# Designs tried in a protein design run: designed miniproteins, single chains, continued (5). Part 22

Each design is a single chain, and the fold is of that chain. pLDDT is the mean over its residues in the fold that is shown.

## One batch from the design tools (miniprotein)

Design m16787
Fold by ESMFold2-Fast:
Structure m16787 (fold): chain A 87 residues (1-87)
Amino acid sequence: SAARALRRVAENIAAAETQLELEVAAAMGLIAASVAAQELRRQGKTEEAEEVLRLAREAAEAALAGDRERAEALLREAAELVERAEA
């Protein structure tokens, strides 16, 4: 599921040992969020889709700034939003 993909990315962010690994994980989060948002839009859940993309974008900005904890938290929030929207 898209939610599971976002949770896996959050775990990868938590496990990142270098700035490059953190940035790569955040980029994968943007891809996963884009897939989730497309699926949510097809279901008419446009507001949830926009929020998932916003959270993933903010996570990427946090990752670029080296803020691993914030990047992880934002992607976990995105995963939880997708789980609630898929229920």
Scores: mean pLDDT 89

Design m16788
Fold by ESMFold2-Fast:
Structure m16788 (fold): chain A 87 residues (1-87)
Amino acid sequence: MPMSPEDELRFQILEALEEAGEKGASARELAERLGVSQSTVSRHLRELEAEGLVERFRDASGTTLYRLTEEGRRALEVLRRSREQQA
């Protein structure tokens, strides 16, 4: 299926979190990297967390960070396969 702009941003968030690994990334870092508002990224992160694809944690400085779950890694692989078939 063709990806909507919202689905494309969702994919980019998951891919950026895979690149960040266990260290994770903040909503601000993702917003700056992807060129979107922090509010937009935070909304998507809340939705991804509710789906079990992303987990939220705090670093030693008290910053809220996000990282992929195992389900999130699997979902990202499925999304990549869908993109390969459309390319």
Scores: mean pLDDT 80

Design m16789
Fold by ESMFold2-Fast:
Structure m16789 (fold): chain A 61 residues (1-61)
Amino acid sequence: AMKTEEEIRDEFDVRLADEVRRVSAEGKAAGLTPEQLKARAFAVSRRVWAEYDAELAKAKA
């Protein structure tokens, strides 16, 4: 079933928070610097936002 825009947004908020937290925890465990952690958080945020935009576009089409 096609998800509503509201459902997609709710799932996005949860996914973004979970993935940023996961990447931060993994990076800290790997001994990354604060600068490296920021770079990874930025990269994962960009990916999740792109996935959200793609899902939203499909829901509208």
Scores: mean pLDDT 80

Design m16790
Fold by ESMFold2-Fast:
Structure m16790 (fold): chain A 55 residues (1-55)
Amino acid sequence: SKEEKIKFLEEQYKLIKEEVERRMARADPETQARLKEQYERVKKLFEEKKKAILE
């Protein structure tokens, strides 16, 4: 179902978020800035994927 697909997508996103947070905690300021930019792009892609599933 669409609900199951969204739940799976949200679970995947949570794992990615946790990994990014772990990397940021150990990173220098330049790497942290890059990771933030990459994470914002990933976040936008997940939002777009959720919207597409709800079609």
Scores: mean pLDDT 82

Design m16791
Fold by ESMFold2-Fast:
Structure m16791 (fold): chain A 92 residues (1-92)
Amino acid sequence: GSMLEEAVKLAVEQAEKSGVQAEGKVEGNKATITLKGANVSQMMAALSGAVAAEYLGAEAVVSVKGDTVTVEVIGKDEETAAKGALAVGKSV
C-alpha cells in the first residue's frame, strides 16, 4: 500500500470514532474522504480539516449534499496529500 492509502485509511478510522460513516478513495496524489450522515458539528470540523490541509500545502475542495460531506485533498506529492488527508480525519 502507498503512504497516501494508509493515511486515508487512518483518516476514515478517526472520522468514524465521531459516529459518522466515512469512506476514503485514492487516485494518484488525490485523496477523497466522504462523510455520510454528518451533523452540523462534523460538517464544520470537515471544513476546518480542509483549511488545515491547505495550510500544509495541499489543495482542498469541500462539497456538501444533504448530510454528506466530501473533502478532496490534492498534494504536489504523496506526502503532502497524506498529511492533508490525516488533518481532515483528525478534525472530525
Scores: mean pLDDT 84

Design m16792
Fold by ESMFold2-Fast:
Structure m16792 (fold): chain A 61 residues (1-61)
Amino acid sequence: MSKAEALAAALQFARDATPDSKAADFAKLMSTFSPETVARMKAEFEEMRALLREALEAALA
């Protein structure tokens, strides 16, 4: 993944996560999935968060 792609993904992620109403909609959506799917999504979310952190550190370097 290029720095530009990582940064673009990070900015989009921040936009999608900003409003409280979006958080509520996201929680409701997750509740409709199986526990296994929810666990997988949480794992992918944590991986994306780690990637965002690395992308920001790389951009500041």
Scores: mean pLDDT 66

Design m16793
Fold by ESMFold2-Fast:
Formats: sequence, C-alpha cells, structure tokens
Structure m16793 (fold): chain A 76 residues (1-76)
Amino acid sequence: SEAALEKALKVPEELIKKAKEALKKGNPEEAIKYAEQAIKHIDDVLSLVKAPAPPLLEKLEKQKKEAEEILKKAKE
C-alpha cells in the first residue's frame, strides 16, 4: 500500500535527521543509535521487498549510505 511505502521511506528519513542533529549537538552516542536504527529499518524493508521499484531502491540505498556516513563520523 502507499501508506506502507510512505512509512518505509519516512521512518529512516526521520531517524537520519535525528542522527544529524545529535552529531551537531556533540552527542555521538545518540547519533550512533539513530544511525544504526535507520540502517536496520532500511535493511528490514529491503529484505521484505524482493523486487523493489528502481526509484524506491535508489532512495533506500542513498538513505543507507547517508546513515553509514553519520555512523562513521560519530565513531571518529
């Protein structure tokens, strides 16, 4: 459903935003938690959707890369 698709994209978007805000405030531990939650959510979506449409796949992959970059910065 469209509602399920919107949730699949919106939840990691909000988690990534929170992770960025945590980094900006100097809270790397919180940034790590939010980034890991975003990555887990994206991986769960990708595991359940065996053949996602290319635009959805591309957006999820970009969100995952952004979360991974935040995670790397927070650990350094």
Scores: mean pLDDT 80

Design m16794
Fold by ESMFold2-Fast:
Structure m16794 (fold): chain A 67 residues (1-67)
Amino acid sequence: MIDEIVEEARKLMEELIEKGVDPAEAAKEAVTYAERKAKELGLSEEEIEKVLREVENVAVRLYIEAS
């Protein structure tokens, strides 16, 4: 489940970057999406924190690659 949310957030970031959104803005959108998705799925606070950290790590990687 956590891996699925992270992968969905990554795809969202890639789609936004492809559409011409700044990588930093795309990252913010993806983090917001992941947090909402995790809460909707009833994940614990600890699991939500792990999801957000993984999404942030992916965002940093994509931001560097897109730059």
Scores: mean pLDDT 79

Design m16795
Fold by ESMFold2-Fast:
Structure m16795 (fold): chain A 85 residues (1-85)
Amino acid sequence: SLWEEDMKRIIEEAKKLAEEYRKKDSLTFTESVALGIWAAMAELAGDYKTAAELYRILAEQDEKEGNTESAERYRKLADELEKKA
């Protein structure tokens, strides 16, 4: 179905973004917003592992910016998703 094909494409793109952005030293505001959206879409598509990886990238960015509370929230989200994977 179109839905199944769309979910598969979301998972493939989210995995690609996780691999790409793990290598970046910093994220722009727009990149951070986009990765948050892709993490949520990966979670909805059932790819908990990739969603967790994207949230960990966001946590590292927030930690580097001194936003320790936001970083902790993303780490908890990633930990919860990894338990479902």
Scores: mean pLDDT 85

Design m16796
Fold by ESMFold2-Fast:
Structure m16796 (fold): chain A 63 residues (1-63)
Amino acid sequence: GEVSIEERDGKEYLVVKVGDEVKELDITDFSEEQKEEAIELAKLLAERRQKQLEEERKAKLLA
C-alpha cells in the first residue's frame, strides 16, 4: 500500500491507499511525534490489509 500526506484547505490528511481502498485521517492537530507514529502505523496496517485482501481473493477462488 501507499501512504502519503495531502494538504487541503489548510488541513493535513494522512492518505492510505491499498488496492482500490483509500482512507484519510485528519492529522492537522497532531504533534510531530504523533504524525510520525501515525505514518508508521498506517504503513503496517496497509501491509497487513494488502495480505488480507490477497487471502480473501484466494478464499473466494476456492469457495
Scores: mean pLDDT 78

Design m16797
Fold by ESMFold2-Fast:
Structure m16797 (fold): chain A 61 residues (1-61)
Amino acid sequence: SKVEKAIEALKSESPTIRAVAAYGLGLIGDKRAIPALEEALKDESEIVRIAAKKALENIKK
């Protein structure tokens, strides 16, 4: 499914791909993404952390 592929993309070596994946998970709004997005809040890249925070805000709405 789109959710599973986006969760997998959060493990990409590219910070840009991880950020896009986090953003996409926020748009999908599926609660299955919450644990993976909570891990992405600890990402070494600021853009990934910001995307994960916004995604979690959208899902928890």
Scores: mean pLDDT 85

Design m16798
Fold by ESMFold2-Fast:
Structure m16798 (fold): chain A 75 residues (1-75)
Amino acid sequence: VDEGQLLLGQKKYEEAVKKFEEAIKKDPNDAEAWANLGEALAELGKLEEAREYYEKAIELDPDYARARANLEKLE
């Protein structure tokens, strides 16, 4: 997920989405990749999709504070 996180930090949100989708294909249980995908989509204004992916990250890691905080901002 390092490449996707780098793209996210550079505000290259569309490219970050693609990298996180690739990470999820390799490891669908990577809660961090799901949360980062949600963050990139939220920055692109796709709030409904972002909510779904934050929920998935929390499902995989219920103690993921960052994903829970970001989901609360969308509520």
Scores: mean pLDDT 80

Design m16799
Fold by ESMFold2-Fast:
Structure m16799 (fold): chain A 106 residues (1-106)
Amino acid sequence: MAGREAAEAAREAGLAAERGARGAGPGRAGLLAYFGEGTGYVGYGVASTLYKLGAEKEAAETGAVGARAAAEGAREAAEAGGGEAAREGAERAEEAARRAEEAARE
């Protein structure tokens, strides 16, 4: 897998965490998902820049770290009572994180 795929996976994890946060509404669950969302998007931005500069392995690793942090935030939001939307967001973010980690492994 290319570092570009890890960067996109971090973006997908961040988006999934964002959708979970919106479904969880205001309060603790939404705040936890918001932190996951931010970390995923930061990972995407850094990984995309590294990939563009030819640093594919660094891009893949950065994307994987961002995606994993987004998945953890989304999971915590679901556990904090964010309901079905937060749980769905956490599942999607986890899937994206696993994909990014696999890309970093290669």
Scores: mean pLDDT 70

Design m16800
Fold by ESMFold2-Fast:
Structure m16800 (fold): chain A 98 residues (1-98)
Amino acid sequence: EELINKGDEAFVNGDFDEAIKLYEEAIKKDPNNAEAWLNLGFAYYAKGDYEKAVEYFEKAIKIDPKNILAHMLLGNAYRKLGDEEKADEYAKKEKEIR
């Protein structure tokens, strides 16, 4: 959590590369930390790397399948990649969790 908090501070300051580094360290210490995977994906999303964002959001969902935010962000990332079918699939899953 300490590394995630530092990563969040870097993210808020627009230092996405530092945020990524800190989230990767958090994952190295606890690979089952869904929040770290989600935040790593969001940092890549903010950088415009939607393929990496999808990869890491999928890891977050695998660990925490009921994470509404992860499904929403994964849908948004697929839409950015032009995969409308996958975007709609995850938008529906987000509504089903609620």
Scores: mean pLDDT 83

Design m16801
Fold by ESMFold2-Fast:
Structure m16801 (fold): chain A 94 residues (1-94)
Amino acid sequence: SLEEKTKKAIEEAEEAARETEEVARELERAAGQHPELRDTLLEKAERAREAARLTREAIKDAKENPENVGKAEIAAGYARLVAESARALVEAAR
């Protein structure tokens, strides 16, 4: 049903926000271990935090206005893309 799909989309968006916040913490840790990459890693951590924040705002809006769930899905998709790119950078820095 549409109600079940909306609930699922919100749950998936909440998961995306959590994962993106975790990746931001990983980038901050990596920045401490790689002084030569510090500025780049901290910039990407800030972008990950921003993507997670926007996702949480979209989730809040979707809970009040279910017709806006598509915005939460878009924000979550972007947050996942940012997290994936950031994880690849952390892996490459090892």
Scores: mean pLDDT 86

Design m16802
Fold by ESMFold2-Fast:
Structure m16802 (fold): chain A 55 residues (1-55)
Amino acid sequence: GPLLEAARELREKAREYLEEAEKEEDPLEKEILEGMAALLEGMAALLEKIAEKKA
């Protein structure tokens, strides 16, 4: 359903941020990229829980 599709897209974007963080030499920018990935993964987990309750 649309919530699980959105969750999948968020997890894919989180993976992109983590790959960018591995290439980043600036410690602050690396921490920001890792933080963005964690935020997107948290949002995806929330959408997955909502989808389970609607099923």
Scores: mean pLDDT 86

Design m16803
Fold by ESMFold2-Fast:
Structure m16803 (fold): chain A 76 residues (1-76)
Amino acid sequence: MSIEEWREFLEQLKEQVNAEIQQAKENNDKEKLEQIKIGFERLYEELSKVIPEELKDELEELKKEIMKEIDELLSS
């Protein structure tokens, strides 16, 4: 997998996870939000082991954005 393919993957992952978060938000489904959070944390741990060094900061930023959004919704 090239760096360009990894960037495309991260962009698609961000769009997919954001879509799932929005769907859970519209349904007021806090259980689904918790499941998304757990699933993303596991995926992040696995991706961190295989992602190119050059993209590790980008992956970390993506994690922070997603986790913050979920935590804010769970706190509401």
Scores: mean pLDDT 83

Design m16804
Fold by ESMFold2-Fast:
Formats: sequence, C-alpha cells, structure tokens
Structure m16804 (fold): chain A 67 residues (1-67)
Amino acid sequence: MSPEELAEKVLEEAKELAREMIKAGESLEAVLQRVTDLISAAPLSSEQKAAIAVEVGNFAIEEYEKR
C-alpha cells in the first residue's frame, strides 16, 4: 500500500468512526479525541496527519451540528 493509499484509507476510517460515534450520542470532545488517536497511530508523515486531522475535524463538527 502506498503512503497516498494509506492516507486515503485512514481518512475514510476516521470519518466513519466520527460518524458512528456522533450517531451513538458521543460528545464532540470524545469524537475528536478518538479520531486524533486513530490518526496519530497511523504510519504517516506529520504533514499527512495534519491534513487528515483538519479534514476529519471539519467533518465531525459538521455532522455534530446537524444533530
């Protein structure tokens, strides 16, 4: 798996996790902590992790605000 393919997979997994947690009634704080842990554990560059974190964070906030 290329670093680009891994980054896409981590992004999708983090978004799915955020969506599931929000639908389960978890707080935004708990969601952001869990997705940050997932992203931090991934074997990606700091730049890729930062980009994914921003995108997932924005996604989680938007999904939470729709509740």
Scores: mean pLDDT 82

Design m16805
Fold by ESMFold2-Fast:
Structure m16805 (fold): chain A 66 residues (1-66)
Amino acid sequence: MTIEQIGEEIAKATGLSKEQGVLAAKIVREHPDLSVEEIGDLIAEKTGVSKETGRKAAEIARALLV
């Protein structure tokens, strides 16, 4: 999958915009050493969504990036 396709899947699953989903996928790819919780909190900060939504996005992105 491309980063754009992963972002679209995140958006579909979480209610984020496609642009926010792509940003979430990029954050996860750039920080392979961070936990899902740390990445989720960073996604929440960068997109303005709740920590719960950010963590869900991080879990989906981590699973799809393999």
Scores: mean pLDDT 82

Design m16806
Fold by ESMFold2-Fast:
Structure m16806 (fold): chain A 69 residues (1-69)
Amino acid sequence: MKQYPRVETKEEMTPEEVLKLAVEIARKMAEIAGMPEEAREELIKAAEYAAKGEFEKAEEYLKKALEIA
């Protein structure tokens, strides 16, 4: 069976903190990548849905971001 590598996280984060971090990372990455502002906003929405565990919506917004970029 697969074991959970708890050592990968130095501290245990709450799910809500993980959600916020994922959104912030997506925003920073889009900015660093030089994506158009419209594409960046769709990418941020994708990260928000992914962080909530709504992967279907996250994928939809990710496609929109890539289509604009």
Scores: mean pLDDT 67

Design m16807
Fold by ESMFold2-Fast:
Structure m16807 (fold): chain A 73 residues (1-73)
Amino acid sequence: KEEEEREKRRRDLEHQLVVLYTAKGILEAAISFYEDLIKKNINVEQAKNDLAQTKRDLAEIDREISRIEEELK
């Protein structure tokens, strides 16, 4: 049935969005943590490297979210 296939696809995409938004929240918390370390002058070089990597990971998550949200329209 086409309705069952559409419902399954929509549910799969909605579930992926929940997972991605959860990951985004974790990455945003990590960014705040690394920014705090830099402000406090704690392990600044490592914190800057981790911050840069986390921002790259966040950008990838944001692209995936945008792709799925566009597919759900």
Scores: mean pLDDT 84

Design m16808
Fold by ESMFold2-Fast:
Structure m16808 (fold): chain A 70 residues (1-70)
Amino acid sequence: SAAAEAAIEAIRANPVARVEQLANGNLRVELEGSGETLTVSAEHAPEVMRAAAEASGGRGVAADAALAAA
């Protein structure tokens, strides 16, 4: 979806400060510096989490995402 693709592009283009899965399953991504947040539906959360893990080389919360995706 466009929202998931936009989130993946933002993660790859900018350092990610935080990736958090909300209680309803939606994923919230906070970008470093700007404080901008992106929200992705639960349906696309695994794709975005995997992209975050790939972009960061498995660091921080992205490391947990990589382990969950593997």
Scores: mean pLDDT 66

Design m16809
Fold by ESMFold2-Fast:
Structure m16809 (fold): chain A 66 residues (1-66)
Amino acid sequence: SLEELKKKAVELIRKYLAGEISEDDLLAQVPSAVAATAVMLRRQGKSEEEIIKIAVQALEDLAAAK
């Protein structure tokens, strides 16, 4: 479900930002558009809250584009 995907994405993004998993691990486990968004925003120096908000929106937009 979308809610399960959102929970998984948030948990994995938090782990990525904490240095617990690699960029490759994130890209392998969440939709590429969502993972790429999180990686890009991290490189731009955005806050954890901003990264999660924008990445979750990207996941919702991807689901709506069905």
Scores: mean pLDDT 82

Design m16810
Fold by ESMFold2-Fast:
Structure m16810 (fold): chain A 55 residues (1-55)
Amino acid sequence: MSDEELEKVIEKAEKELSSTSDPVIKAVLRKELEELLPHLNEEQQKRVEELLSSL
């Protein structure tokens, strides 16, 4: 994935997490974000780790 595509995926996950209280959806998003971590740059990884810490 390009950095732009990764940014869009992260933004979509942030919007989804802010709009949902469903623990099943949160668990799916957490797994998807964890699977993205090895493909992220340092700034993106920090942003995703902050999201994961709020889940």
Scores: mean pLDDT 77

Design m16811
Fold by ESMFold2-Fast:
Structure m16811 (fold): chain A 72 residues (1-72)
Amino acid sequence: DAFEEARKKIEEAEKIAKEATGKEKFYAEASVGIGLIGLGVGKLAGDGEFALAMAEKGLEQAKKAVEGEFEK
């Protein structure tokens, strides 16, 4: 179930955001938001592959946020 996989990826991103602080937390939380929007749009369209792709992108961006890749 692509929607269930998407939810798991979003939960992983949320854990990263929960442990982050300052500006990194803001970017990590924004990345979770991207995954959540993708999940909502995917559910509305009946497109689990889109939901999963957006959730995977959100998780990847959340990881990069805590690595300080988005800002100096």
Scores: mean pLDDT 79

Design m16812
Fold by ESMFold2-Fast:
Structure m16812 (fold): chain A 55 residues (1-55)
Amino acid sequence: SAEEYYNKGLEYEKQGKYEEAAAYYKRALVLDPSMEEAREKLLEVEKKLGKKVEP
């Protein structure tokens, strides 16, 4: 379910795995586009990824 993907994203975010967290938040939004909490979290982790330039 969308909530399961959202919770998985939270788990990865707590581990500092922002790319994996973003992927799960995106999957939650594919299943439930109205899940504002997943959208807000996705924007937060994407901001963190945009500031970390990986080679």
Scores: mean pLDDT 79

Design m16813
Fold by ESMFold2-Fast:
Structure m16813 (fold): chain A 80 residues (1-80)
Amino acid sequence: SVAEELAKGLKLFNEGKYEEAIEHFKKALELGEKEKLPKSLLASLYYNIGEGYEKLGKLEEAKKYYEKALELAPAHRAAQ
């Protein structure tokens, strides 16, 4: 499920395992798109992937995911 993959990603992120966290966030995103989840929830997943790439120093990749999150839910810009 989306929630299960997101939870796994967040746990790995908190452990500093950013590459593995990104894999789980991407799987959550794929499942969320397939299940047609609200744009706000998809934006949160894009944001989590962006943050993972930022932690890895992959700033160009991080920017792309952050921009997609803002496109789907502009409110994510300031607080998330």
Scores: mean pLDDT 83

Design m16814
Fold by ESMFold2-Fast:
Structure m16814 (fold): chain A 86 residues (1-86)
Amino acid sequence: SLAQRQKELLEKIEEARKEIKKKIEEFKEKLDEIFKASVEALKYAVEAVVARKEGDEEKAKEYLKKTEELNKKENELQKELEEEKK
């Protein structure tokens, strides 16, 4: 019947909308993780510069290591986003 066909079409449209919304939300969550890693890396990079200026080479090395680890995490998350885009 026409009524049944209309109901099925509306249900398919609603399902498609929910799937799109879910994918957008998942994409936003990954972007937020990349942003947080980027900001934290910048923070440690700045702290490393300050420590070096103060003559604390040990702290400078620790902050640079944290910056490097966060940059690696950021690059990995970016690759995951690029693969999902393809």
Scores: mean pLDDT 83

Design m16815
Fold by ESMFold2-Fast:
Structure m16815 (fold): chain A 64 residues (1-64)
Amino acid sequence: MEEVREIAREIGEKLRLIGEGVDVMLEAKRKLAAGEISEEEARKMMEEAAEKLREKGLESKPLL
């Protein structure tokens, strides 16, 4: 029986996906602030990351 472990694995998987998406958004913001990429490139990266999270049903706070 691995009910609790299965739930923990599912949560861990979702956290990995969320963390990956958030990391991409944070990297885009950091690179934009450092002048490494343009606003349009940063926007694109954040949009793609948000869309990927949406596809997995992992909707983050839309206002924050």
Scores: mean pLDDT 70

Design m16816
Fold by ESMFold2-Fast:
Structure m16816 (fold): chain A 112 residues (1-112)
Amino acid sequence: SNKEKAEELLNKGEAYLLAGNYEEAIKYYEEAIKIHESAQGYTNLGEAYLAKGDYEKAIEYYEKAIALDPNFVWGWLNLAAAYYKKGDKEKAKEAIDKAFEVVEKRREELLA
């Protein structure tokens, strides 16, 4: 399926990211999103841009991730990290608070 192909491309991109080859990581992540759009794919793109020091691009992709899935905790946590690195402590705290709300809501649903 397109989803399985996208997951394989995300895994290849992550291998490049861990090797410090950010441009190749971005190419694989963009191809993955093109065939199957996902919050994980946008978060991976954001992480690659953050690693390059492009905080504005990182924030843009993390915002796309949480717009697609507001319950994606990693999207909120990575958005907070990007704002913190940019020096926007208020926006970083807002993103942390949203991540906490998602975790607590999920915890309450599991206890019901």
Scores: mean pLDDT 89

Design m16817
Fold by ESMFold2-Fast:
Structure m16817 (fold): chain A 55 residues (1-55)
Amino acid sequence: MTKFEKAKKITEEYSKKLEEVLRRAREQGLSPDEVAREVNKIREEYEKKLKEIEK
């Protein structure tokens, strides 16, 4: 897998994880604060993975 393909896959995973958080929030009744925390965590992972490819 090329760096470009890997970056694309990471971006797709990011989008899917955000969707999952929203679905889980509705099912579990997560507070807006908890949702924001989960979203920020996913965004951190996304940026970290993107930086790793950049090396």
Scores: mean pLDDT 79

Design m16818
Fold by ESMFold2-Fast:
Structure m16818 (fold): chain A 97 residues (1-97)
Amino acid sequence: MAEEAAEAAKEAEEAAKKGEAKEAGEEAAEAGAEAAEAAKAGEGEEAAEAAARAAKAGTEAAKKAETAEDAAEAAGGAIAAIGGAITAGLAAGKPPA
Protein backbone atom coordinates (compact mmCIF):
# COMPACT_ATOMS: atom_id res chain seq x y z
CA MET A 1 0.00 0.00 0.00
CA ALA A 2 1.10 3.60 -0.56
CA GLU A 3 1.36 4.14 3.21
CA GLU A 4 4.23 1.63 3.37
CA ALA A 5 6.06 3.48 0.58
CA ALA A 6 5.50 6.76 2.47
CA GLU A 7 6.86 5.25 5.71
CA ALA A 8 10.01 4.02 3.93
CA ALA A 9 10.43 7.46 2.32
CA LYS A 10 10.19 9.08 5.76
CA GLU A 11 12.85 6.69 7.11
CA ALA A 12 15.11 7.54 4.13
CA GLU A 13 14.68 11.28 4.80
CA GLU A 14 15.50 10.85 8.51
CA ALA A 15 18.58 8.72 7.74
CA ALA A 16 19.79 11.33 5.23
CA LYS A 17 19.41 14.08 7.88
CA LYS A 18 21.50 11.99 10.29
CA GLY A 19 24.21 11.42 7.67
CA GLU A 20 23.50 7.68 7.57
CA ALA A 21 24.07 7.15 3.84
CA LYS A 22 23.78 3.34 3.91
CA GLU A 23 20.51 3.45 5.88
CA ALA A 24 19.13 6.18 3.59
CA GLY A 25 19.97 4.02 0.56
CA GLU A 26 18.35 0.90 2.05
CA GLU A 27 15.16 2.79 2.98
CA ALA A 28 15.03 4.47 -0.46
CA ALA A 29 15.24 1.05 -2.14
CA GLU A 30 12.44 -0.23 0.13
CA ALA A 31 10.27 2.79 -0.78
CA GLY A 32 10.80 1.99 -4.48
CA ALA A 33 9.80 -1.66 -4.00
CA GLU A 34 6.73 -0.72 -1.92
CA ALA A 35 5.72 1.85 -4.57
CA ALA A 36 5.78 -0.88 -7.26
CA GLU A 37 3.55 -3.10 -5.09
CA ALA A 38 1.16 -0.21 -4.30
CA ALA A 39 0.83 0.46 -8.05
CA LYS A 40 -0.61 -3.06 -8.46
CA ALA A 41 -3.28 -2.12 -5.88
CA GLY A 42 -4.23 1.09 -7.76
CA GLU A 43 -2.31 3.45 -5.44
CA GLY A 44 0.29 4.34 -8.06
CA GLU A 45 0.04 8.13 -7.81
CA GLU A 46 0.58 8.34 -4.04
CA ALA A 47 3.26 5.64 -4.17
CA ALA A 48 5.14 7.38 -7.01
CA GLU A 49 5.29 10.58 -4.92
CA ALA A 50 6.65 8.65 -1.92
CA ALA A 51 9.30 6.91 -4.05
CA ALA A 52 10.32 10.26 -5.58
CA ARG A 53 10.81 11.69 -2.07
CA ALA A 54 12.92 8.65 -1.13
CA ALA A 55 15.02 9.09 -4.30
CA LYS A 56 15.72 12.70 -3.31
CA ALA A 57 16.72 11.61 0.21
CA GLY A 58 19.07 8.93 -1.13
CA THR A 59 20.64 11.43 -3.55
CA GLU A 60 21.23 13.96 -0.74
CA ALA A 61 22.75 11.23 1.46
CA ALA A 62 25.09 10.23 -1.39
CA LYS A 63 26.29 13.86 -1.75
CA LYS A 64 27.03 14.05 2.00
CA ALA A 65 28.60 10.57 2.31
CA GLU A 66 32.11 10.46 3.79
CA THR A 67 33.21 7.36 1.83
CA ALA A 68 32.81 6.25 -1.77
CA GLU A 69 31.21 3.01 -0.55
CA ASP A 70 28.52 4.84 1.45
CA ALA A 71 27.92 7.22 -1.47
CA ALA A 72 27.48 4.24 -3.84
CA GLU A 73 24.99 2.54 -1.48
CA ALA A 74 22.94 5.73 -1.08
CA ALA A 75 23.01 6.39 -4.84
CA GLY A 76 21.99 2.78 -5.53
CA GLY A 77 18.98 3.17 -3.24
CA ALA A 78 18.06 6.44 -4.95
CA ILE A 79 18.17 4.73 -8.37
CA ALA A 80 15.93 1.91 -7.08
CA ALA A 81 13.49 4.50 -5.71
CA ILE A 82 13.47 6.29 -9.10
CA GLY A 83 12.62 2.95 -10.74
CA GLY A 84 9.75 2.43 -8.30
CA ALA A 85 8.49 5.98 -8.91
CA ILE A 86 8.53 5.43 -12.69
CA THR A 87 6.74 2.07 -12.35
CA ALA A 88 4.06 3.52 -10.04
CA GLY A 89 3.69 6.70 -12.11
CA LEU A 90 3.21 4.75 -15.34
CA ALA A 91 0.58 2.57 -13.63
CA ALA A 92 -1.21 5.78 -12.55
CA GLY A 93 -1.05 7.14 -16.12
CA LYS A 94 1.42 9.92 -15.25
CA PRO A 95 4.76 10.61 -16.98
CA PRO A 96 7.79 10.16 -14.67
CA ALA A 97 9.05 13.70 -15.36
Scores: mean pLDDT 80

Design m16819
Fold by ESMFold2-Fast:
Structure m16819 (fold): chain A 103 residues (1-103)
Amino acid sequence: GALEEAERLLERAEEALRRARRARTLEDARRAAVEAAREALRIARLALDQAETREEILRAIGLALRAIGLELDAELARTIEDAVRAAEEAVEVAREALELLRR
């Protein structure tokens, strides 16, 4: 179901964060952070698809917008540290979206 898919996507986002933290180049850190943000967006979209109340819909939209912004932050990151922060925030968005699916 949607919850099991979201749990797998969170594991992928967390692995992307670990890769960003281990990155030795800005290019590798950006790539990993972008992946974390994209996985967070996928979970937010699942939360939106399952949302039935106004509050749930607005929260899911907000999480999707945050994930989109973090993908942009990751792509524009000027340092490995900035890319890692984007990946860390993306994992937080992914966890919030997963909790919205759990209710």
Scores: mean pLDDT 93

Design m16820
Fold by ESMFold2-Fast:
Structure m16820 (fold): chain A 80 residues (1-80)
Amino acid sequence: MASREEIIARVEEILDKHNVPQDVKDTVLETLRFLLDLVEKAGTPEARAGALQAFRDIARHYLDPETAEEVIAAVEEALA
């Protein structure tokens, strides 16, 4: 499993590649940091599944479909 900071860096790289505005990028990255902190603190498969679902919903709400699916795939792979 990648570290929290490695997952954040990977998502930030994808958001930069897709030219996501800074305010949207900050919102997505802050949310991801919060969810990854919850996963690390809880240490359970249930927390990981819940965080993935929450991130999936947030990414699809704030990002265009192509960017959303790419960041979701990166987070799912890193947490698998």
Scores: mean pLDDT 83

Design m16821
Fold by ESMFold2-Fast:
Structure m16821 (fold): chain A 71 residues (1-71)
Amino acid sequence: MEEAVRRLIRAIFEAADKGEIEVERAVGLILRAIGALLDGDREALVETAELARELGGELVEEAARAVEEAA
């Protein structure tokens, strides 16, 4: 799970750098992912991954699936 979340954070950062996700929204997603990981909230991690995938599309899809599969 921790490695999958790290991959998701990296993918969100890359999507923001490429202009696919607004920077402020990307920061919100990253903070939400970290918070959910610290709380052990797997449902919140999956919901965050799904939202990140919706916003970042193909750039985030593989990393989001890794979180969904690990949850």
Scores: mean pLDDT 82

Design m16822
Fold by ESMFold2-Fast:
Structure m16822 (fold): chain A 70 residues (1-70)
Amino acid sequence: SELEKKLEELRKVAAELAEVSSSEEAKKLSEKFYEILQEVEDLKDTDPEKALELVEKALEEFKKELEKAK
């Protein structure tokens, strides 16, 4: 599904960001990523469109952080 595809993309971006972050920042990033996964799991049954929007917004945010981490 589109949601699963976007979640896999988010996981990859999060992993890349963690590689260029400090250990403390990487831990916070992992916690934030896990929180997003929990929200998506909760929303996908009641509002799948909102779940997809949440993942896309998170993906954009993580990509912006990756640009700054250069």
Scores: mean pLDDT 79

Design m16823
Fold by ESMFold2-Fast:
Parts: C-alpha cells; structure tokens; sequence
Structure m16823 (fold): chain A 59 residues (1-59)
C-alpha cells in the first residue's frame, strides 16, 4: 500500500501522541521505540523535514 504524504504525516503525529502518552506513564522504553519507528517511517516516506523533526524527537 502506498500512503499519501498526508497519511504519512498523520501516522507519524499519531505515533508521537502515543509515545508521549507512554512517556507520561513512565514507560520510557516503549516511548523511545515508538519515536524511533516514527523517524524511520518519515525517512522511508521521503519527507526530509518530517524525518528530521522525528529524528530530533527520537533523540
């Protein structure tokens, strides 16, 4: 399935919200894993700006 740029951005933003929720619960390992996956997703989609933003959030 080939996602649209809007779908990729929505998925990444939803992932960040989920990661933030886990971080607030103290589940730092799961939060970090989700941030890393969102960075990978953005990079694979070719959205360089989104990938850079996601990479900063993943650390």
Amino acid sequence: MKPTPEEVRAAVEAGWKLADAYEKKGDLEKSKTIYQRMADLAERAGDKELAEEARKRAE
Scores: mean pLDDT 78

